# Designs tried in a protein design run: designed miniproteins, single chains, continued (4). Part 16

Each design is a single chain, and the fold is of that chain. pLDDT is the mean over its residues in the fold that is shown.

## One batch from the design tools (miniprotein)

Design m12561
Fold by ESMFold2-Fast:
Structure m12561 (fold): chain A 69 residues (1-69)
Amino acid sequence: SVKEVLEEALEKLEKGESPKEVAKYLREFIENSNLSEEEKEILEIIAIGLEDSNLKESKAMLKEALKIL
């Protein structure tokens, strides 16, 4: 599910992966997953956000996304 993917993304950041590496992980997941168009759009927006954010901003973004999903 999208929620499980975002939980994994947050765990990756907490384990020392960069926001850019985690954004790449999300983009690869979108390409290789049978997600709805709405789910793909959500993950794409988050990946774009991570690419332009520092570690603290990225963790905050993922935590907020997880609250509303």
Scores: mean pLDDT 84

Design m12562
Fold by ESMFold2-Fast:
Structure m12562 (fold): chain A 105 residues (1-105)
Amino acid sequence: SAQARAEALIRRFLEEVRELVRKYYEEGKISEEEYKRIMRLLDAIGATVAALRDAPVAELLGTFREQVLGLIEDVRSEGTEAMEELAEKIEELLERTVRELEALA
């Protein structure tokens, strides 16, 4: 179904962002506290999206986009070069995922 494809695309996005954040932490670019905070925010996004699994793709897309934009704002608010770079990479992944989700709506 379109909903199952949308869920798979969002799950892939969250996995790619988790790997990116883990890499930043392992390379010493972000603190353990920043790493743990971002991972908790990603878990919260995943839980919110899972609760909407039976919703129309357009509603799922809208909620997903809003939640990820909130994550990007939180990451940027730290004010470091590494967090700004991380936010930009998350934004690029979001733009790609949104384009793929819009094709299903």
Scores: mean pLDDT 88

Design m12563
Fold by ESMFold2-Fast:
Structure m12563 (fold): chain A 70 residues (1-70)
Amino acid sequence: KQKEILEKHDFETVKAALEAFALQNGERVEVDSIDEAIEKLEELGYEVSEVTTTDPAGVTHTSIIFHPKK
């Protein structure tokens, strides 16, 4: 569920990532809350996913990515 993923992250991080992703895809959005971010994702046909990577030192990093719905 999109809300569960987004609520795990700081809102400012979610806002910046979503606005940057939308702009990269030729759209301009502004959101003031996680609920607005979810609404915009649904409106624009995007999904959010978590990606976990492990660096060479063995530290895990989790980031969010946005992509079009399949």
Scores: mean pLDDT 74

Design m12564
Fold by ESMFold2-Fast:
Structure m12564 (fold): chain A 100 residues (1-100)
Amino acid sequence: EEEERQRLLEKVDELEKIFLGNAKLLGRDPEFVEKMLKLFDEVRKAVQEGKSLEEVIALIRELGEKYGLSPDFVEGVIAYLTGEGGIKGTAAQLRLIGEA
C-alpha cells in the first residue's frame, strides 16, 4: 500500500539523518559513511520500486554482508524500519549512536 511505502521511506530518511548527524559529530570513517549511504540509497530505491517489506529486509541483510557491516548493526536498522516500536526501536537508535 502507498501509505506503508511512504511510512517506510520516511523511516529510511529519518534513520539516514540520525546516522549522518552522529557520524559527523563522532568522526566516523568516511569509507564506512559511504557504504551506509549506499545502503540507504539502495533500500530507498527498492521501496520506490514497490518491493515488499520482506524483500527490503532481505536486501538490507545482503548489503550488510557485502559491505562487511556488523550483524547487530544490520538487525538494528531492520528493527528501526519495521517499526516494532518500544525497546527494539530505541535499541536500534542507540546502536547507530554507539557504532559512530
Scores: mean pLDDT 71

Design m12565
Fold by ESMFold2-Fast:
Structure m12565 (fold): chain A 66 residues (1-66)
Amino acid sequence: DEFIRTLLEKAKEELVSLAEEAGKPELAEEIRRRIDELTEKSKGKSLEEVLEELQKLAREAHEKLA
């Protein structure tokens, strides 16, 4: 689904930029890897399921950004 891929790509860009600007390149690499994994796992999943996983990932990333 192009919409899900676009949504995940934008989330990856935003969260990675935040981590890099915060001086946490290791966190940025972790975020990239986790969203890429979610993108692969999104094949055959509903938008709701993907959004729930993305929200959990974003929450954890923001907690690590402090």
Scores: mean pLDDT 79

Design m12566
Fold by ESMFold2-Fast:
Structure m12566 (fold): chain A 65 residues (1-65)
Amino acid sequence: AEEYTEEGRRLAAQGKLEEALELYEKAIALDPNYAEAWEGLGDVLKLLGEYEKAEEYYAKAEELK
């Protein structure tokens, strides 16, 4: 989970938002309790303009902390 989350952050920083999204989804599939992956997913969705989904995933990340 952590490896996919870090790679997702790297791709998001490069503007490869869809590829970053895929990696965060893989991280969540491996460990659905990994708050950092939900937070990263929220960050990517916010950059994609999906603010409502970003808010939901940020709330999920906060719940897991």
Scores: mean pLDDT 79

Design m12567
Fold by ESMFold2-Fast:
Structure m12567 (fold): chain A 57 residues (1-57)
Amino acid sequence: MDEEGLVLSRLAQLIAAGKWDEAEKLAKEHNLTDELKRIKVAVERGRADGAAVRAAR
């Protein structure tokens, strides 16, 4: 188990909870802003897809 994996899991959890400020702070502290950007894009794409389906009915 490495430290980076733990931080990335925490970032994904914060993003899923909508706590972007905390996620960005954590990523900045650990210099994982590139990973945060990648996770953010994936999560946002998933949420946008779900929201579009909801709004369409």
Scores: mean pLDDT 68

Design m12568
Fold by ESMFold2-Fast:
Structure m12568 (fold): chain A 70 residues (1-70)
Amino acid sequence: LEEKYKEVSEKLQEKSREAARVREETERLSRENPEKRQEILEEGKKKVNELMKEAQKLDEEGQKLKEELE
């Protein structure tokens, strides 16, 4: 169970880093392409939201594992 908790925690960190990368890339692209700024920001937001949903599921799984460990 503790090993699974570590795996979930690591995956959660990976999702957080991925979301940060997407945000940074989205901001850079929006600055480089001002005429498409809104489209780029909307697509980036959608991608971040998907990553956040995945992170939320991992967080819920982690909470269940933590309850079993405690």
Scores: mean pLDDT 80

Design m12569
Fold by ESMFold2-Fast:
Structure m12569 (fold): chain A 60 residues (1-60)
Amino acid sequence: SRAERVAEAVARATELLSKAKTQEEANEAGKEAYRYALSLGLSEDEAERAVARGAILAQS
């Protein structure tokens, strides 16, 4: 389902961003997570929200 694709995108963003140790690494991780979300067939808005949610979860 689309909800499953969103969950996959959030999980990937969380994983990539949690491993980033510098702002430069975080920026590259965010771009990679965004590209991954688009590859799952999500819209640009859905991809941006998934990366943002992943960033919040990565800080927790």
Scores: mean pLDDT 87

Design m12570
Fold by ESMFold2-Fast:
Structure m12570 (fold): chain A 95 residues (1-95)
Amino acid sequence: MSLEEIYKELAEGALAMLREGAQVAEKHDPEIAELFRRAAELVEKLIKEGKYDEAASVFPEAVLLLHFLRQGRYDEARELAERIVKRLEEALKKS
């Protein structure tokens, strides 16, 4: 299994988790839901550009975001989602 294949699988996993998080958050906090949709859009753009390593880098944070949502920790989820969005936007500008 190539390292690129591993990064692609992790990136696709992160995208799926961010999309799930948006749906979960929509019922409780529309601002958090919008941040998750924005993060998912940015991850999808990185995947389309073949930047699988950059996209995969958010996988552990996507896991943590879902954990915060499931625990009702919406302020921490919002703060983390905002940081992810900023980092992903910077990754897209680096080429």
Scores: mean pLDDT 84

Design m12571
Fold by ESMFold2-Fast:
Structure m12571 (fold): chain A 83 residues (1-83)
Amino acid sequence: EREVLEKLIAGIEEIAAQVADPQARDALLNLARHIRSVAEERGLVEALEEGRRAVEQMLRRGLISPEVAEKLLALLEEGLRAA
């Protein structure tokens, strides 16, 4: 649970560090903070579901690349399997 959350947050932060676009980087760091907040209030599964929805919205708006979205969705799916 805590290990799954921390691994997910670290993975998102690592992806953010590799992104050259400052707006995309800030969006990913805000995503990590939001996921942590939701997990603390409503639980890990609900945080993962909101994270998936947020990533899909970012992709639809062109804020992140398909490659970045794929990496984020893979991390969220790994978290759901471990939850």
Scores: mean pLDDT 82

Design m12572
Fold by ESMFold2-Fast:
Formats: structure tokens, sequence, C-alpha cells
Structure m12572 (fold): chain A 91 residues (1-91)
């Protein structure tokens, strides 16, 4: 879906802006939004887009884990992204 891809690109831009400003909460919110979009792409049967989004969400969650005080939230998001990727491998 072009709509989901555009929203993912906007969330990636928000992530970069938030991380540059030290706003780790907004960075984590952006990662959560990416995971939600990956799950939506999966539900729609767009498995290629779902994989791309979950891979980016995992990368960004691991990046923010290094700088956030909210370690539990960052780990939770990493596990959710891995779960999405595992669901794709089980197809």
Amino acid sequence: SSSLKKRAEELLKKFKEALKKGDTKSALDSVQGLIDLGEEAFRRGDFELAREIFEKALEKAMEVLKVTDDVARAIGLILRAIGGLLDLELL
C-alpha cells in the first residue's frame, strides 16, 4: 500500500528528528507507529512491505535502546518487531 509506505517514511523522519533532539520518548513513539504499520501491512497481505517495516522498526528500536532511560519499552518494541518478522518466516 502506497499509503502505508508513505506513513512509514514519515515515521522514519520523525524518528530521526526526535533522536537528534534527544527526545527518546518521541523516538520510541515513532518505532511503535512503525510496528503498528508493519502489523497492518501483514493483515492486508502485503508481506514484502510488512517485512521492510518490521526490519526498520527493529533497527530503530535497537538504536534508541542505546540512548533511552526507558529500557523496558525499547526491549518490548524490539521483541514486537522480532515477533512480526517471525510471523513472516512461518508463512
Scores: mean pLDDT 90

Design m12573
Fold by ESMFold2-Fast:
Structure m12573 (fold): chain A 60 residues (1-60)
Amino acid sequence: SMVDKFVERARELLESIKDTDKLNEELTKLVEEAKAKLSESDYQKLMLEMQKLLLEHVQK
């Protein structure tokens, strides 16, 4: 699905970008693109999945 593609892109950004400021910039661009392309329902699903990815990323 289109949501799954955005989730995969977000995961790739989290895994590849080590600089926090650059990561936040790229994630913001991804979220804005998703908001423009996805339905409100799919966008909300993406935001939930991204929240889970971010929580997993900050776990040491």
Scores: mean pLDDT 81

Design m12574
Fold by ESMFold2-Fast:
Structure m12574 (fold): chain A 83 residues (1-83)
Amino acid sequence: MEEAERLVKEGNRELAKGNYDKAIELYKKAIEIDPNFARAYANLGEVYLLQGNTEKAKEYLQKALEIDPNNNLARVNLARLAL
C-alpha cells in the first residue's frame, strides 16, 4: 500500500518533468504491487493521452473507473476522449 503510493508520487514527479517513459514505468510498478489502485491506472491513462496513444489511454482510464467510479482524473480525461 505505502510502496504503491510512493511509486505513484515518484511517477507524478517524472510526469511533471516530461519524463513520460519513466512515469509509465513507475505507474506500472504501482499497479503490480496494488492491482486495485485506481489512481495509478488514471495517471497511466493520462500519460498515454499526453503521448497521443488514445487506445491505451481509454483502456487504463476505464479500468480506473471500474475500480473507483468517482476518480475525477479518469472521468474528466475519458469525457474529453468522447468529444
Scores: mean pLDDT 85

Design m12576
Fold by ESMFold2-Fast:
Structure m12576 (fold): chain A 74 residues (1-74)
Amino acid sequence: RPSVEEVMAAHDARLVALGAQIETASPAEQRALLEALVADLEATLAELEALGAPQEVIDSVRNLIALLRAALAA
């Protein structure tokens, strides 16, 4: 079972990959990739909560999800 640090490292790697895809994507593809990023963050949040991650880590992920959802709504 991965540690909190391993989960965060895996998440960071996925963020880098998604960011690269977003930069080269069409506007429609960018929205789909941002929606996929929100889904990945929600899955990561659930995994971190199951591992008992510190509240500061949980809050950081929740804040990022909220910011991305706001961006998608615009």
Scores: mean pLDDT 79

Design m12577
Fold by ESMFold2-Fast:
Structure m12577 (fold): chain A 92 residues (1-92)
Amino acid sequence: NVNEELIRKIDIESLKILLEDMSLEAVEKSEELALELIEENREKLTPEEVENIKFLLETTFSGHKNAIENANEEQLEKLRENLEKSLKALTK
């Protein structure tokens, strides 16, 4: 399933980028990578599927931006732990 595989790949790669640098710049880099991966697979996706994936990504990245902007050092460490657990779950 191209859609499920693409979403999973975007999630994994985005988490890797964010875990290397827990910053707004890292979230933006993750968004750019996600859009590149969508474009790479555009011919395999319908326009509706592209819109749905973009909507899901926008929601996820907005959540990450809000968490990073409002977090103190202790909260950022907890976020890092949660993202590491998510990455391990996705790569099993």
Scores: mean pLDDT 81

Design m12578
Fold by ESMFold2-Fast:
Structure m12578 (fold): chain A 80 residues (1-80)
Amino acid sequence: SEEELQKKMDELLDEGIRRVNEARAEAEKTGNWREYIDRVFEIGREVAEKLLKLIDEYEKKTGKPISREQAIKLAVAVAL
């Protein structure tokens, strides 16, 4: 269902946010802000790949594309 897809996408985004916050805490401790930026891009890539896989699996299972509303919400949420 669209609701279950949204829940799984929200869980992945929350995981990504937690990982970014942890990387930030590490940078505050070490002063290595370049490593922080590199880690943020790595996390973003991994989260994006998992999100695309969820969308692909949803579309394959339901025969329905992701909705305009879900697509826009996702685009806003992944803007770092």
Scores: mean pLDDT 84

Design m12579
Fold by ESMFold2-Fast:
Structure m12579 (fold): chain A 86 residues (1-86)
Amino acid sequence: MASPEDLIAAVRGAARAAGLTDEQIDKLVEALKKFYEGKITPEEVAEVARELGLDPETVERIRKAKSPQEVAEALIEGLARRQPLA
C-alpha cells in the first residue's frame, strides 16, 4: 500500500495536470491529510471534490471509499477526466 505522502503527491500531480489552481490543490490536499488523520469522513472529502468541479460519479466513489488508497484513486481518475492541460 502506498504511504499517505505518496498518495498526496499523486493527487497533487493529477490536480495540477487537470488545471486546478495552487489554492484549489492546497484545499484538496488539506482535506486528504485530515481524512488520513481520521479528522473528517470520506463524505467531507467528496464535498471538496464536488466544490472543485469533479463529476458526480467520482464524488460518489469518494463517498463510498473504504480506505485512503480508494479515495486517492477516485480523485486521480476524476481529475484525469477533467481534460489534463499537459
Scores: mean pLDDT 78

Design m12580
Fold by ESMFold2-Fast:
Structure m12580 (fold): chain A 104 residues (1-104)
Amino acid sequence: MKTAADYNSAGINALQAGDYSSAIANFTKAIALDPNNATAYNNRGIAYLNMGNYSSAIADFSKAIELNPNNASAYGNKALALANIGQAAAAIADLLKGAALAAK
């Protein structure tokens, strides 16, 4: 049986190859095995963002932040998704939060 870590690694490989559909499928399996895996949520959000599915990306980045509030990357990625749907004020707020966390 594959572990959550195995599926997360397969998802990262798919993401790097530009196979966003395969990345989403593998990260979804990783999350099913470990629902508290903030990294898997952030990485699945990146795959959704690259596919232009901004609503799903925002949901996954928000969950990654909920599970790990110090995840500067998730704030930056969420800001990019928010900017793409015209939520400029929310995007700026998340960018500033991510920058503050990265400076620590």
Scores: mean pLDDT 87

Design m12581
Fold by ESMFold2-Fast:
Structure m12581 (fold): chain A 67 residues (1-67)
Amino acid sequence: KLIEELEEKAKKGDVDALVKLGQVYSIQGKYDTAIEWYDKALELDPNNKLAQAAKRNTLARKKIAEA
């Protein structure tokens, strides 16, 4: 299962897996859950531009969905 595989990699400190988990939940409209995964990625790699951009895009989508 894709989510279980990504969670296993994320547990081992795979920043790319943390970002991918955020993207999966963001696509499902689970913006708060997606942001939690991006925050975990940024905790390990604060200068990760992909995680920073993905978090900003997800926050923007959340605001539009709440409008």
Scores: mean pLDDT 82

Design m12582
Fold by ESMFold2-Fast:
Structure m12582 (fold): chain A 62 residues (1-62)
Amino acid sequence: GLVLARAVKDVNTSATPFLRLEEGEEVLVLRFLDSETVLAQSLKTGATGLVGTSELEVLEER
């Protein structure tokens, strides 16, 4: 299923392909690429990019 998560801190990056996030911003995890990196979509902006798993807190799986 899809995993809903949120950013545990501000992710202040301009480096593609990484996703910029505000603390508390919710994302859908689209794909787990490895143990440290996911492909996610921001539910606030609709932007898609890479996020470190350490920067996310899992809220629910659907």
Scores: mean pLDDT 78

Design m12583
Fold by ESMFold2-Fast:
Structure m12583 (fold): chain A 56 residues (1-56)
Amino acid sequence: SEKVEVEIKRLMFKIAVDSERYIKPSLPPEMQAKTEARIEELEKRIKELEKKYKEL
């Protein structure tokens, strides 16, 4: 069950990244930089969850 929960969280963060990337081109340049920072943080969390999944 924990392995399934970790995979669900990973997929949710991937959806969040896709949503941020979709919206980014519609934002002012200053907001695009902040959006890119959020994408970087989400990608980092995805990578951590993928490592955790392999350890389960």
Scores: mean pLDDT 84

Design m12584
Fold by ESMFold2-Fast:
Structure m12584 (fold): chain A 61 residues (1-61)
Amino acid sequence: NAALQQARNQALIRATKELMDKLPLDEAVAKARELSGRLAQATSPEEIQAAADEVVKEALA
């Protein structure tokens, strides 16, 4: 449980930095909130990584 929560926190921080670098602040915050919700439902490191990668890719498309 603790390791899974740490993985979610790390993925959120990493993705949020990328979003903030490439998007206006308001859009980056909105996408970070969306990612936070998806990460809460992810139950494996692979799901966490996939969710973070997909949200970033979708936001920057």
Scores: mean pLDDT 82

Design m12585
Fold by ESMFold2-Fast:
Structure m12585 (fold): chain A 67 residues (1-67)
Amino acid sequence: GEEEVLAMLRAGRGLPAVLKFLAERDLYPSPEQLAAMEALLTREGGRPHRLDPAAVREAIDVLRKEM
């Protein structure tokens, strides 16, 4: 679930891997949610493992509230 998406982002799997994981569960983020996740993943020079855990949790919380 949500924790697995956070683990994928922290492990540096990137946005395509997260989107595939969500699609396999019939979950599709809105364009706004995708833009928010992409912005977080491009912080710190685009290296997901350097993302602030709180910012990653915020992005996942946005997805959860809209889905």
Scores: mean pLDDT 60

Design m12587
Fold by ESMFold2-Fast:
Structure m12587 (fold): chain A 74 residues (1-74)
Amino acid sequence: SPVERFRAEADRILAEGEARLAASTDPQEKVRIAVETLSRLDALARRTIAEHPEHRDEVAKLRYEAVDRVQALL
């Protein structure tokens, strides 16, 4: 399903972001990594909603959960 594809891609983006954050010791680099990760998640959500507007609410909810997860790593 489109929602399952979104979840799988979002999880991959999050895993990559988390790995980059864990490897960094520079606070400014961590902020850049977090911003890049959030931008990728936002772009994925916007694309998924544009292609599958019937899943807007579910994708939006998953996006907010992903944003909260990134913010918890800062």
Scores: mean pLDDT 86

Design m12588
Fold by ESMFold2-Fast:
Structure m12588 (fold): chain A 92 residues (1-92)
Amino acid sequence: MEEKLEEGKEAAREALEAVARAAEALRAGASREEIARLLREAAEAARRAAELFESIADKDPEAAEWAEASRKAAEDAEEALERLDELVAEAA
């Protein structure tokens, strides 16, 4: 149980770091490819966190909340990736 909770937290941290790096890259005028790579990393890490938290949600109510939050974070990153051309245009 504790190992999956810790792995989920690590994946969630990776997702947050990738999102922060994507935001910094966007503000710095980095390439579309670089921002897309960071958003993909964020989405993958958030999905992994959601799956790990969901696997223990029946035993830990906090894990159920974190699974929902991680799933939403993955959806938000995927949506940002789909609208990347708009985000790059808005930042310019």
Scores: mean pLDDT 81

Design m12589
Fold by ESMFold2-Fast:
Structure m12589 (fold): chain A 77 residues (1-77)
Amino acid sequence: MELVEEAQRLVVEAQRALDQGKYEEALRLGKEGVRLGMEALKQAKTREELLRAIGAVIAGIGVAFEAALKLGKPLEI
């Protein structure tokens, strides 16, 4: 599942940016991870694929939400 792998990678990069205080970068990367995770969710044909895609979306939302709060911006996905 290439989309899930890319979504997971973006979420990890977003978390790194968040940990470094790079909130705008964390927000952008987190939102992109959510978008790719949602696309992976549409293409999931097994429970394993579905759970991995859901995990990436949830993690991405969490990072994006925290970054948005730090920036005082609304979160839109």
Scores: mean pLDDT 81

Design m12590
Fold by ESMFold2-Fast:
Structure m12590 (fold): chain A 100 residues (1-100)
Amino acid sequence: TLTRRVEERTVVNPLTGEELTVTVTELIEGDKTKIFIEIRDKDNRLKALVEAIVEGDKLKVEIRLDPSLSEEEQEFIVEYIKKYLEEKYPGAKIEIKVYR
């Protein structure tokens, strides 16, 4: 049975004051879990796209960042995603690849 879970939240970047919308889509098929995270600004422009796959005790994460983001904005987004996933999957070994 395919289970689809969607959650939406807002986060404020303390460095810029910019409000971002974070949409998390979780797809569960038996023992397989895929997570998609979209981060958009107030103009609905895509700032980051995350794909994560749960494989046993590992979480394999790919983060695609908008190339127009400053280094500070990129660091904020990556750290936010990392903390979110660490809280959602405590004890998992998280492997992150970042693309610009």
Scores: mean pLDDT 83

Design m12591
Fold by ESMFold2-Fast:
Structure m12591 (fold): chain A 72 residues (1-72)
Amino acid sequence: MIEKARQALAAGDYETAVKYLEEAAKKDPTNEDVRALARAVSQHALQAGKTDVAERARKIADEVEKAIEKAS
């Protein structure tokens, strides 16, 4: 899932990238790569004017961050 999300981000397909990140976060909620990639997708989607996708990606990053902190 993470690999497919990276490929989608590289292609500028932010909608597909966020879908794969949602799946990856469900499978591994403390994955730091998911957090980092979700932050990247949020930032790029916002710059592209895709506010809804950016918000979804930001929520994934925030939830993963919270899960990592709770697991510490």
Scores: mean pLDDT 83

Design m12592
Fold by ESMFold2-Fast:
Structure m12592 (fold): chain A 85 residues (1-85)
Amino acid sequence: MSLAILLLVFSILSLGTLLAATFAPNLVASLPQPLRVLLHAVFYGSLALLGLLSIYQNGSNAQKVAAIVILAAVNLILLLLSVAV
């Protein structure tokens, strides 16, 4: 239960960061390069680790599929943002 809640929170935070970058790009662009890289690394690592742990636990098939899709989508978006910037 707690791992699924943490995974959901991190997914929402990552999506929120993407939306903030879209609606307030000046704020994100003003961040120093090391801080941007650190933020991306934290989100990538946290989402990947929590997602793998959540999937490995005996969740429902729907939860496993949803977790994989969300992790894949968020990681691809964050990867594209880190490479494009």
Scores: mean pLDDT 59

Design m12593
Fold by ESMFold2-Fast:
Structure m12593 (fold): chain A 65 residues (1-65)
Amino acid sequence: LKEKVLLTLDRHGPLSSREVAELLGVPQRTVSRTLKELEKEGLVERDANGRYSLSEKGREYVRSL
């Protein structure tokens, strides 16, 4: 799931947990948990509106996939 979330953010830009959940067909609760884990790992960043995007480290990780 983490890789699918990262690839979705790479393709679609800043997204809320709800928008990621809708795109992936996964429960929003599961996506919200995954996004929080990725934020702790430094792979995603959250903006002032609560939307998530890839960090520099996240973009490097996606390029390695």
Scores: mean pLDDT 81

Design m12594
Fold by ESMFold2-Fast:
Structure m12594 (fold): chain A 71 residues (1-71)
Amino acid sequence: SMKEEALELLEEALKLSTNPLVKGALEKAIEYLKQGKIEEALTLLENALHFSRNPEVKELIERAIKLLKEL
């Protein structure tokens, strides 16, 4: 499902991320998604994009946001 694909992308972003603000936002967003709280997760992911400077992490988060917005 799009939700499962988004979770995999975010778990990969979390593994690659070294910024504590980005890591915290990703961990919380993953928890919200597992609870079905999509809107709350999207807010955190957009915040993670603002803090992230790693282009690989940004791409993974952007792809996850796109999938979640189609739900």
Scores: mean pLDDT 87

Design m12595
Fold by ESMFold2-Fast:
Structure m12595 (fold): chain A 89 residues (1-89)
Amino acid sequence: GELEERARELIREAEELIEEAERLLKEGKLEEKEAERIKELAERAKRLAEKALEVAESDPEEAERLLLEAEIELGLARIVLGVSKIISE
């Protein structure tokens, strides 16, 4: 279903963002605190999307709410990454 596909896409996007943050940290392009914040937000988004996937068939309204929360958390992670890329120090 659409909710299940959206949840799987959010999980993939969150995992990609976690990998990106870890890569940039290893390359010295992110401060440890920034990488930790990005990973925390992306991991939270992933957990919300995974929960949405579990309830998509039984409670579609709850799944949509969880997906919205996941999108917000992932959006915040992207903002932190974007700001970190602009601020070299």
Scores: mean pLDDT 86

Design m12596
Fold by ESMFold2-Fast:
Structure m12596 (fold): chain A 87 residues (1-87)
Amino acid sequence: SEYLELALKTHGSLEKGYEISTALAEKDPEKAPEYYLQAYKLGQDATDALLSFAKLSKDPQQKQQLLDLAQQAQALAAEFQAKYSAI
C-alpha cells in the first residue's frame, strides 16, 4: 500500500531527525532548544499524518501497523518536548 510505504519513510525520517537534532544540540548547546523544538514539531506532524493514513486504511492489519507507527512518532515527539522543557 502507498500509505504504508509513505508511513515507513515518514517514520525513518523522524528517527533520522532525532539523531541529527541530538548531534547538533551536543555540538552547539546554546542552540539546543531550537533543535529540540524543531524535532518536536516534526514528530507532531508525523503523528498527525500517520493517524490520517490509519483512518483511510480499509485493511485492519495495515491500519494497526499505521497506528503503531503513530504511537512511536508520538513517543519520540514527547521525548523532544521533554528535552526542550529541561533547557
Scores: mean pLDDT 80

Design m12597
Fold by ESMFold2-Fast:
Structure m12597 (fold): chain A 67 residues (1-67)
Amino acid sequence: MPVLKEMEEVIEAAIEAARKSGDEELIKEAERIREEFKKAVEEADSEAMLEAVRRALKLRKEALEKI
């Protein structure tokens, strides 16, 4: 539960960074990552959950460079 919450916070931070960047493509990508993460949690797919977190971290870096 605490670990899952930390992963969720990473996803949400990426979405916020994308919104602040004003880049519609980054916003759409962040939303897709969140949907993939939710599906991975429902399926108990730890590898897919980790992939979503890795993608969120990369997207956040790109979004912050545009701010």
Scores: mean pLDDT 81

